# Ledger of designs, part 35: designed miniproteins, single chains

Each design is a single chain, and the fold is of that chain. pLDDT is the mean over its residues in the fold that is shown.

## One batch from the design tools (miniprotein)

Design m1274
Fold by ESMFold2-Fast:
Structure m1274 (fold): chain A 61 residues (1-61)
Amino acid sequence: MASEGKKLRELTDEALKALEQGDYKKAMELISEMVALTRRHPELRELFSEAMDQIREALLK
């Protein structure tokens, strides 16, 4: 869980960076990896929800 949580945070940071750079294709690929990771580890759902809120806020700016 700790390792998987770290990976999810790293993917979130990379997705946010891609969005800031306007690389929506890369951001979508990273979000897909986050979804796949959360499906494999359902205990990450809360952390995933928080990550998606951060991505949504970045898109609204």
Scores: mean pLDDT 81

Design m1275
Fold by ESMFold2-Fast:
Structure m1275 (fold): chain A 62 residues (1-62)
Amino acid sequence: MEVEVKSPEDFLYAIASAEPDAKITVIRDGKKREFVKSELTAEEIIQLAKEVKPGDKLIIES
């Protein structure tokens, strides 16, 4: 699933809806960061959400 992120709330909802073993890719200004959902702490998820800008892409592979 590829989602264009519009708000921190959209980001949090997409992450919450993913399976624990889901691979999460965040694309910002052409830079790609990859995570496994189960390896992210609540604080890391919140921090990633705070840094979201309209037009950021979120790819979730479950």
Scores: mean pLDDT 77

Design m1277
Fold by ESMFold2-Fast:
Structure m1277 (fold): chain A 64 residues (1-64)
Amino acid sequence: MTDEEERAQIIAEANELIEKAKRGELPPSVGEWAQKAIDAANAGDLDTALAYLIKAAVEVSLHR
């Protein structure tokens, strides 16, 4: 997988979480972590982006 492909996947998954948080389906903290993941991915820090995406996923798990 290229860095470009990894970045695109992180951004796509993070955007889905942000949209669900905006609709009130997930807590706002999920959207906040997902936005940080997008920001890190756009900066080229894919390891940090993935870490933030994992934090968003943990917040989803704690909500249920």
Scores: mean pLDDT 81

Design m1278
Fold by ESMFold2-Fast:
Structure m1278 (fold): chain A 63 residues (1-63)
Amino acid sequence: PRKPTEEDIEKVKKLIEAIKKGDLEEVKKLLEEWGIVPETVDLEALLELLERILENMEKIYKE
């Protein structure tokens, strides 16, 4: 995958925040923008995955 951009990092952060807040409407919108069908995703597992992705993206993004 390509080096993550600031926009990519912001998108991941927004999804994590929406899940933590329990804003299911925003979570559905963000998942649809990413091409993911919301009904097929386990939000707890998604949160754990996204946190790991964010950590990796931040490490790669550092200059």
Scores: mean pLDDT 73

Design m1279
Fold by ESMFold2-Fast:
Structure m1279 (fold): chain A 55 residues (1-55)
Amino acid sequence: DELIRRVLEARRRVIARRGPDASIREIAREAGVSVGTASRALEEHARRLLEQGIS
């Protein structure tokens, strides 16, 4: 779960600098993880939001 929070923080920072066209590669680099790890973290976060009834 620490990885998910780190990736979400990195996504927020990258979007602030690059705008909505920010790539998963840029997010992974900012978080200091592989693209695969960043992708899995974002997927798990989305799944948890759906479980909580959040779109």
Scores: mean pLDDT 78

Design m1280
Fold by ESMFold2-Fast:
Structure m1280 (fold): chain A 98 residues (1-98)
Amino acid sequence: GKPKLEISPKEIEIKKGSSAKIEVKVSGDGEYLIKVLVYNKESGELIYSSKPKKVKGGETVSFELPFKEEGEYKAIAKAYDYLSGELLSEAEGIIKVY
C-alpha cells in the first residue's frame, strides 16, 4: 500500500536569512526514502533538492533549508519504496519568507 505523507505544519512562515524546518510525517508499515523538493511559486524554478533520507513508517523526518529571498515557496515531499525505488506518494507544503 502507499504510505501517507504530511508536511507539518503545512504552512511555514520565516523571515529572510533564516532557515525553514520542513518536517515530513510518514505513515505506513514499510521502509521509505523521503526526498524534499522546493520550488519558487512565482517563477516555478526548483531552488532545492534534498538528498534522500531513509525512514520507517510512523517516523517524522526533518529537512533544514536557508532562505535568503522573500517570496512564497512550494515544498513537495516524495516517498519512494526503499527496495524498488518506486514513487509511492507525495505531500505539499508552503513556505512564506518575509
Scores: mean pLDDT 87

Design m1281
Fold by ESMFold2-Fast:
Structure m1281 (fold): chain A 65 residues (1-65)
Amino acid sequence: SSEDFVKELVKNAIETIKERAKSVEEAEELYNLILEIAKEKLSEEEYKEFEKLMKEELEKLKKEM
């Protein structure tokens, strides 16, 4: 389903942020870049779900940094 596809994209994106970001600022910068790319590639409905899940996962990640 498109929801399962979006969840897989979120998982991969958050793993990328975890591996590459050394600070909260870098994590937010990568997050914004990933959202910009996703907005161009995903449908409106897929992007809305992607943005929602990405925001939730980034807030969890920031609490651990």
Scores: mean pLDDT 85

Design m1282
Fold by ESMFold2-Fast:
Structure m1282 (fold): chain A 104 residues (1-104)
Amino acid sequence: SAAERLAQVDALMEQLARVGELAATDPEAAIEELERLAEEHSGGLGEAARLFAEALRYDRLAEEHAESDPELAAAYRARARELTQRGLDLIVAERERAEAALAA
């Protein structure tokens, strides 16, 4: 139902906030948690979690190359930002669809 989908969006948003905190101290564990969330959620929410996991992998590559190849590091950071924005757009779209269905 639309109400169940809204609850799923809210639950994922809360879990993503915790993953963001985890990524600052343990990015490997954060990636694993995002992959778990991608498996637990379907549609745009699952895809968003996968995109966030890929973005975090690119942020790690950027950090690894920051001193040796700043241009490559900048490219990885740009890719991470693109993937993060796509994931956020999917969550917004899922919330808007669920709210519209609930209002109808």
Scores: mean pLDDT 89

Design m1283
Fold by ESMFold2-Fast:
Structure m1283 (fold): chain A 86 residues (1-86)
Amino acid sequence: SFIEELAEKILRLLELLRTKGTLDTFLEALDQLPDEQVQLFFSFLTQLPDGEVTKEDVIAVLNTLSPEQRETLNEVVDLLVAALEK
């Protein structure tokens, strides 16, 4: 499903963000996004549990978002993953 695929991409993004040397690339990619999309992304991240994040945790937060917000988040995550996977 769309939600499951988005959750898997988010888990991949979180894994990439833990990799050394990605911070500058991540910040550069965020700077290319509209403020509204950046705010949605960080609002989403703050709803995830501290420490280890499971696919179920990600899906639970995604289910609190509107379909439009989920589609926007999917576009943001795709861009960030593409930027970090050099």
Scores: mean pLDDT 83

Design m1284
Fold by ESMFold2-Fast:
Structure m1284 (fold): chain A 57 residues (1-57)
Amino acid sequence: SMMEKKKKELEERIRKTIEQGREHRREEGHSSLPTEEQEKEAIETVLKVEEEQEKKK
């Protein structure tokens, strides 16, 4: 469905942004990178908010 496609695209964009940010921080010598668990929780939170907003309208 349209909603499932948007959710998948949003999830993919978030994951790419996280990966890109992790690579840039690694290249710049930053030592405090988010854990995989924290990144997963962030993705799930954003997806839940988007899903709830779509259902209300």
Scores: mean pLDDT 70

Design m1285
Fold by ESMFold2-Fast:
Structure m1285 (fold): chain A 82 residues (1-82)
Amino acid sequence: SKISITIESTKSPSDLEKTASNIINQLKNLNLIKEASYSVNDENNIVTINFDTTLSIEQAITIAEIIKEQLEEKGFTATVSI
């Protein structure tokens, strides 16, 4: 399944990039994703993470929701597309 997560924050572009990198690394270490990429729009403090997972659609939705909740707890705004 393919998942896209868009993260927005007014904190700092560096914090957004670091957060995106950490999420991708954690998912790779857990063997939950096949490939991942991210793009940064540092002018608007937006990061979009795209990844492909070996999981079922239902499991992919669950992981995306967990990531969104974790990001929102840290003060980021996150939008998920599957």
Scores: mean pLDDT 72

Design m1286
Fold by ESMFold2-Fast:
Structure m1286 (fold): chain A 97 residues (1-97)
Amino acid sequence: MEAIVEAKIEDKEPVALNAIVEGVKAGEPKIIWKLNGKEIKVEPKKMADGAWRATLFKVEPGAKVEYRVEGLKSPAKLILEAMKADGKFEKLAEAKA
């Protein structure tokens, strides 16, 4: 099962981005980023809440970002979240897989 989430970074300052995969019942999802069309592989970490997270740091304003998840065996919720320069979090996109 594959699923994709994308957004364009509208912030004036560089941001960190979290790919968050919630509701995974079995297996280890692979999270694959694309930043301005270039693939970046980041190993996801399972968090205490059971969600899987992969972080992409220092994403410049105006960047087009996407992540893809491979290895999903059950329905999951995909979230793309920005951590802004002021330390605040903003949800940029979500999808169901």
Scores: mean pLDDT 78

Design m1288
Fold by ESMFold2-Fast:
Structure m1288 (fold): chain A 55 residues (1-55)
Amino acid sequence: MKKPIEYYKEKAKELAKENQNTLTKELAEELILSLKPENLKHLVAATEAFFEALP
């Protein structure tokens, strides 16, 4: 499966916005991991994008 790092960033931002009103630290972690990042760079990028999307 060939997904660019931008794919994980975009999906992370979508999940953050969809769940922003009920977000806990534990839920944020579960949502980021649900994207199934294949390596550490993808995981870091998704995590940063997720929290950047939140106020």
Scores: mean pLDDT 76

Design m1289
Fold by ESMFold2-Fast:
Structure m1289 (fold): chain A 59 residues (1-59)
Amino acid sequence: DMEKLNKISQIVRDALARGLSAEELKEELIKAGVPEEEAKTIAKMVEQGLQAGAERRAL
């Protein structure tokens, strides 16, 4: 569902702009109607991406 993917992308971008943690991102996704399992997977992927980025450059 392309509309669902676009909505998820917007929530992730907004959460990153606000400096939310992975746990807070998961909660925002669940509030927007994303199933808990998908929200957990997305939050985990974002957390791993941020960790990898921090290893290569300053905060």
Scores: mean pLDDT 73

Design m1290
Fold by ESMFold2-Fast:
Structure m1290 (fold): chain A 80 residues (1-80)
Amino acid sequence: PQLSEAELRERLQELKKEAEELMKTASPTSKALLNSALDYAERLVQEASTASDRIKQTLLERAVRVLETAIETAKELDSL
């Protein structure tokens, strides 16, 4: 099922906290990746604030995917 706007924003807050926790122990490469993903996700959230409801949903979903992918990649890189 598709997440609501409220659920997406809650998920974004969880992912942001997870990324910030990972950055405390991450390698320099993983830190750069996580910082870039956090910046991009923040831009998408800012764009969502002035967008129509349909576009807002798409931007928030994209922000979630960006953070999830970056977190997964950072964990994989730092496991090597």
Scores: mean pLDDT 86

Design m1291
Fold by ESMFold2-Fast:
Structure m1291 (fold): chain A 89 residues (1-89)
Amino acid sequence: MTYGEGDSGPGIQKLLTLLNKLGLPTGDEEPKDYPGKGFMELMKDHGLEPKDYFGEGMVKFVKALQEKYGLKDDGIIDEETLAKLEKLL
């Protein structure tokens, strides 16, 4: 179970919804390419695909999240990263 740059489809959409609900890493970290909750909602409202989002900006967001929580900062949402997100929900 792994999500990374270039991935798309229902699994990625569910993942983006989870990240939006968690609001991470929006607490005290905001990389320039971090999309934020409002941006994710605007993308969905305008019919934009998750694959457009799981590009460079999403990779940077995931890396920032992984770095904040001491995980492997490769921009890939693997089982370890996903488990951390679920524990925070």
Scores: mean pLDDT 56

Design m1292
Fold by ESMFold2-Fast:
Structure m1292 (fold): chain A 67 residues (1-67)
Amino acid sequence: MGRIVKVETTDPVTGRTLTHYLVSADDLESIEELRRKVDELEAKGEITPEQAAALRRHLDAVAEDLK
């Protein structure tokens, strides 16, 4: 089953809190479900376009690893 995990960390250079989104998926069906979820979150304004683009890149990389 696929999921998106929000991780907050402190940048050691700037001292600012950085928010990262990590993607985990076991199969291509989970990847497709997560793609729809990213589209919905972006459409609702719950994530920024930059965060959506980063998530889509992660999903593409995971999908290639599952082939």
Scores: mean pLDDT 72

Design m1293
Fold by ESMFold2-Fast:
Structure m1293 (fold): chain A 105 residues (1-105)
Amino acid sequence: AVTLSQPPSVTAKVGETVTLPFTASEDVGDKVLWFKQKPGEEPEVLIRNTSKLMPGVDSRFSGSGSGTNYTLTISKLRAEDEAVYFGKQIATKPFTWGPGTKLTI
């Protein structure tokens, strides 16, 4: 099974750029998605296929990575970006979620 890791928390301030890492135990190719979840809200998909921004998502968000190492980058941070960010792989079944990184601003 693919084991996924993310740091539990990252702290940044308004106006900064932050990078949130995601590591897989084996190569997952370009089959990586990124999600944003706030308490009481439905998870929002931000990025598909490692680097492809979903329609309607703010261009401050970007994704990159290959093999086992992936990152979500958020530029010009706003207070509203405070959330839990989850990586997910869909390369092999069972599809697996990362544990999530809580971004505090």
Scores: mean pLDDT 86

Design m1294
Fold by ESMFold2-Fast:
Structure m1294 (fold): chain A 99 residues (1-99)
Amino acid sequence: MIDELEVTAGMLLIQGGVLLVMADNEKDPELSERLREIARLLHEAARRLEAGDRAGAAELLREAAEKYRELAEREKDPELSAAFRRQAELLERLARELE
């Protein structure tokens, strides 16, 4: 029986890890850096949740959602752009649920 905050923190750590792998394989240095920035925000949000700081985690998730929207706007691939927009919406929903 796992605490809901532990499950959420675990999901954020996994998503951040996926973004770091994407960044390492990305040839565009600007896109690579933006992916690393979002990963950092997700990992910090997970750390805040593990510490019981729901409000601090929610703020970081909203910041990460904004960075995903910026990526979506700059992305020329419509499928990848749509994926970044969906991820932003999921993080905004999660931030709202943490409040």
Scores: mean pLDDT 84

Design m1295
Fold by ESMFold2-Fast:
Structure m1295 (fold): chain A 60 residues (1-60)
Amino acid sequence: MLTGTFEFENVEKAVGAALAAIGLDPRAKVKVEGTTVTITAPDTEAGREGLRKAGEIAGQ
């Protein structure tokens, strides 16, 4: 399992990142706390991609 915690500029970006992770791999687990999202995903291409996208959105 891969786990990443990301801080977003606003709630809309946080929710978008969480939904993207689940959309890429339905086995991904997300915890949304305001603008903070913790994503736990399988160590697969899809799981890694979800974490990468969340990081990109958080880095904007």
Scores: mean pLDDT 80

Design m1296
Fold by ESMFold2-Fast:
Structure m1296 (fold): chain A 55 residues (1-55)
Amino acid sequence: SLTEKLKEIVDKMIEYAKEARKAYENGDFEAYQKSVEKIKELAKEYTKLLEEARA
């Protein structure tokens, strides 16, 4: 279902947010940037799914 797909995206975003936090605390800004970019990609996917469901 759409709800299940959206939940999977949110769960992945939470995991990348945890990785970003660890990278930031360790001063690993390259890993931090990679995690942030993954979150941005997932946010775009989330928005696209919502727009497609309303079209």
Scores: mean pLDDT 86

Design m1297
Fold by ESMFold2-Fast:
Structure m1297 (fold): chain A 92 residues (1-92)
Amino acid sequence: MEEPVDLDELIANSTKEEIQAKVDELLRKLEEMGLADYEEFKALPVGEQIDRAIQLLEEARKAGDTEKERLLREFVIHLLALQNRDALEAAA
């Protein structure tokens, strides 16, 4: 990971399908690390996925795990981008 992800840039430069694919990729990495269950997480509404991801991010931050914190920050940003993309499509 060479650059931090910006929410506005992500929304401007990515399709809904690209954002969803990245969310799925990040969630699989989190499952591999023992932080989340893919099927359980995917069953949640996006808003609840965001809330859970923020809780995991706070836990990683308190633990001083900079790699988990970085991964979870990217995951939260992509979930927020997906939620914003869905809202924009619903408004059109």
Scores: mean pLDDT 76

Design m1298
Fold by ESMFold2-Fast:
Structure m1298 (fold): chain A 89 residues (1-89)
Amino acid sequence: MKPKPGSLLTPEQLREMAEALEEAARDVEAGKITPEQASKRLADKFRELAEKYGSSAAQQLADVIEKNPGLTPEQLRALAAALRRVAER
């Protein structure tokens, strides 16, 4: 299905967000960044995507991530998998 005007995110945007989540999970597991730093990086990325594409849902996701800086790599990957699944439909 193609997204309608006012849809949350396009398949390309969902994949970009999923890739950012997967990269953050890898960086935390590798000890390159803390979970708090990963959450900040993801919130900033999602906010930029929200501004670029006019998506209120991406803005809400950025706010939720910023308020929950203790997300585990497993939780980040689960979120990425959910976004990828939505992108394929």
Scores: mean pLDDT 75

Design m1299
Fold by ESMFold2-Fast:
Structure m1299 (fold): chain A 97 residues (1-97)
Amino acid sequence: DDRWKEIIKEEEEILAKDPEDAHAYFRLGIAYYNLGEYEKAIEYFEKAARLYEKRKDYYAAALMYERLSQIYKDKLKDEEKAKEYYEKALEYKRKAE
């Protein structure tokens, strides 16, 4: 827990200086996921995905949507949301070529 809480603090400091750092939001998502805080992990992965998409990093956006699909399926047991994000991951993977 201390390791993930320290990472959260570090990424929050990065975001205070650069609020559009997609990688920092991604790392916050990973940290909250490992703490079992799945709703917060989803929020941060969604933010990272939107920022990657805005920068036309469609492959990174697709990976975020794939993670969102897995969380909804495996942790929240929401198969409809899991399918929506899986389809979105495929869409962005296609845009990445």
Scores: mean pLDDT 89

Design m1300
Fold by ESMFold2-Fast:
Structure m1300 (fold): chain A 110 residues (1-110)
Amino acid sequence: GEKITQPPSVEVKEGGSVTITATGTAGTIGSYDVDWYKQKPGEDKELIIKNTSTLPAGVDSRFSGSKSGTTASLTISNLKLEDEATYFASTFGSDNKPVWGNGTKLTVLK
């Protein structure tokens, strides 16, 4: 099936910024908006970015989203220990079916 590729892990210092990328094709990210989800172990996925760049009500303004061509980006500024989670991109592919990224595990260093 169609795949969205994310780096498996990323490490950044507390108070810094990180950009997590998701790479698809012209038929996935190149054609459709991307949603981003945050998931901690044992918890449901939380929607943190909707339709590429929209911040849902109640989500911390430190999160932002964008895309260029076939690459979507999630940026988190002023990193906190509570931001440690796995982050998933989600979009659509052929036949308008959902396509999920493999997830990026974010570790925040003190």
Scores: mean pLDDT 88

Design m1301
Fold by ESMFold2-Fast:
Structure m1301 (fold): chain A 60 residues (1-60)
Amino acid sequence: MDRERAEKAYEQGLELFKQGRYKEAAEQFQKALDLTPGSLMHKVGTYQKNLKKAKELAKK
């Protein structure tokens, strides 16, 4: 359940990021991280990296 929700949140974040909506993208990436268990460490790393990038662009 949470794994599927995390993936959907991440995909929504990518779509928002593509649209230049970095603050909203960061919120979706944060949700993806919150829903991702430690067993998915590879996905955690990917989500964290994209969250950091979105936050940097949103801080503008």
Scores: mean pLDDT 77

Design m1302
Fold by ESMFold2-Fast:
Parts: structure tokens; C-alpha cells; sequence
Structure m1302 (fold): chain A 75 residues (1-75)
């Protein structure tokens, strides 16, 4: 598995975990939904060989993940 494939898979697994933990938190669910869309764009960019676009989407997804985690910790 390439480093980029591993990074995409790790982000997907983490979002699945956050979705389960935040199932009763609407703010966390919204942020997870946004991060999932960004991960889908990153995966598409990876399939097209656009590493720069993939990294941009992963960076944006990571920010949404951090926000979702913070929302869960403050709830």
C-alpha cells in the first residue's frame, strides 16, 4: 500500500469512529459529513494521480476531523 493510500484509509477509519462516537451530537455529525465529502474528493484526486489536490482535500478533511473531535470533547 502506498503512503497516500494508507493516509486515505486511516482517515476513513477515523471518520467512521467519530461518526459512531458522535451519533447523538448534531454538530459533530455535520463536521463528520463535511470531512467524508472531502475524503471522497481526496480519493478521487488520488485515482486521477493529482497528489497536490489529494493533499489539499486531506488537509481540509483533517481540520474538520479536529473540529468534530473538539465538539465531542466539549459536549
Amino acid sequence: MSPSERLLEENREYLEELREKGKDNPEAQKLVDEAERLLEEARRAHEEGDVAAMMEYLQRAGKKVAEAKKALEEA
Scores: mean pLDDT 80

Design m1303
Fold by ESMFold2-Fast:
Structure m1303 (fold): chain A 60 residues (1-60)
Amino acid sequence: MMTFTFEFESAEKAEAVGARLRQLYPDAEVEVEGTTLTVTHPGSVEEAIGLALQVIGETL
């Protein structure tokens, strides 16, 4: 499994990205605490990379 931690400029943005990830990766454990988003995915490295790219896309 892979665990990622992302910091956002606002709690509102972290929550929005978290909600989007829950829709795209329902098997992922998504936790939002203030501006911090923690995601744990039990899938393959390829799936984990896809999830990370999704977060980067939402941030850019």
Scores: mean pLDDT 73

Design m1304
Fold by ESMFold2-Fast:
Structure m1304 (fold): chain A 67 residues (1-67)
Amino acid sequence: MPEDVKEALKKMEELAEKAKNSKSEEEKKEALEEIEKIYKLLLSVTPPEYHEELEKYYEELKAKIEE
């Protein structure tokens, strides 16, 4: 997996952690929107064989924020 993709995944995880620890619904919403933008970008630049892994990762981060 390219280094730029790994950095994007790390950024998504950092956003999810920040949102999980926030009590602000607006901050959680903003983090989810930014994570979704990164996810969509990754889908456009990664081969189809990685899309299932990316989707699972994205869903896990969303669940983590909503808990």
Scores: mean pLDDT 78

Design m1306
Fold by ESMFold2-Fast:
Structure m1306 (fold): chain A 79 residues (1-79)
Amino acid sequence: SESERVARLIGLVLDAVGALMEKDYETAAKSLEELYRLLQEHGFSEEAIRAAKEGADAAKQGNYDEALRKVLEAMRLAS
């Protein structure tokens, strides 16, 4: 259902943010990679998909500030 998809998207965002706060960049990157795939599968905007992907790339580089900005941007654009 739509409600189940929204819950999963929110869950992935929360997992990514939690991992970033713990400096677990590997887990944050995996959550954000799953997020952008889910956004792409469900036909969200190219801007939302790109933000999630750029967030995953930033997390892989250990760039906390950029990864967090991109997670928030993806969430805003996906709403």
Scores: mean pLDDT 85

Design m1307
Fold by ESMFold2-Fast:
Structure m1307 (fold): chain A 74 residues (1-74)
Amino acid sequence: SLEERLEKRVKEFNEKATPEQKKAVSAIAETLILVGDALDKAIEESRKTGLPFSEVAEKYFEEANKKAKEILKK
């Protein structure tokens, strides 16, 4: 499964990576979670309102993009 493949890659990375590399990957992981959260919110609001996903998704992705830029600056 995708989860098992990710777990294996994370374990291998954690065994070999420097603290700086681990920090960089954590920041990337936070941005990926943020995009996932935006997708979930857009799907739910599209379902509730009957508006096209593309219209609802734009506002959530704009919010996610702003937050991702803040995370990557840390």
Scores: mean pLDDT 79

Design m1308
Fold by ESMFold2-Fast:
Structure m1308 (fold): chain A 76 residues (1-76)
Amino acid sequence: SAALEAEVEALVKQLTDPDPAVRLAAVERLSRLAPQLSPEQRRRLISLLGTVLQTETDPAVRAALEALIAQLRALL
């Protein structure tokens, strides 16, 4: 749905927020939405999250990103 796509886009933008707490909350919300995503949306998100993970320095956010990527791959 357009609403789901807009929510995912907003959460993806929050992954670049200067506050690690905001980035962590965005990863957690994306994890809750993951089962609602199409296989194409999941593949696109995996690629994007991989890029985010390359520049992420906060250990908790990194761990959450790795867990989300694994979750999205398991749902493919």
Scores: mean pLDDT 88

Design m1309
Fold by ESMFold2-Fast:
Structure m1309 (fold): chain A 68 residues (1-68)
Amino acid sequence: AAEQLRKVAERARSEGLDGVATLLENAAKAFEKGDKSRAASYLTAAVLQLVAEGRFDLAKEVVDAGNA
């Protein structure tokens, strides 16, 4: 989960989605600390932003990374 989320964050940043990248980095840190509830909150916020921007491709990658 954490490693996969960091990779999606790098891709998001390369495409100018800095806010989403920051949320995914915070989710990865939360997973590394064992705080799954906080990680889920960051992931939900990231997915909602990506859906609002029409980035369904990245939203799917975030869900898949969070489940890895």
Scores: mean pLDDT 83

Design m1310
Fold by ESMFold2-Fast:
Structure m1310 (fold): chain A 78 residues (1-78)
Amino acid sequence: MKKIEKIAGKGTVTVTAERPATLSLAGTAIDEDGNTAFESKTVEAAPGQTATVTVEVKIITDDSKKVNKAALTASVRP
């Protein structure tokens, strides 16, 4: 039987930019049965602005299984 599990792959990244910059934040989750979930967000900051992004991941998994892996990756592009 399948159920929806919410895995907390959340992080907050604050970036202060001297030039226009793009901040991307991505989260992934994997359960014991190899089911995967992915979520990403992107925000742009003008020169001298601070940008903050948060992402959360939900995964559909079997009722007898647990989510056993989560990862969060952040990148900044000028």
Scores: mean pLDDT 65

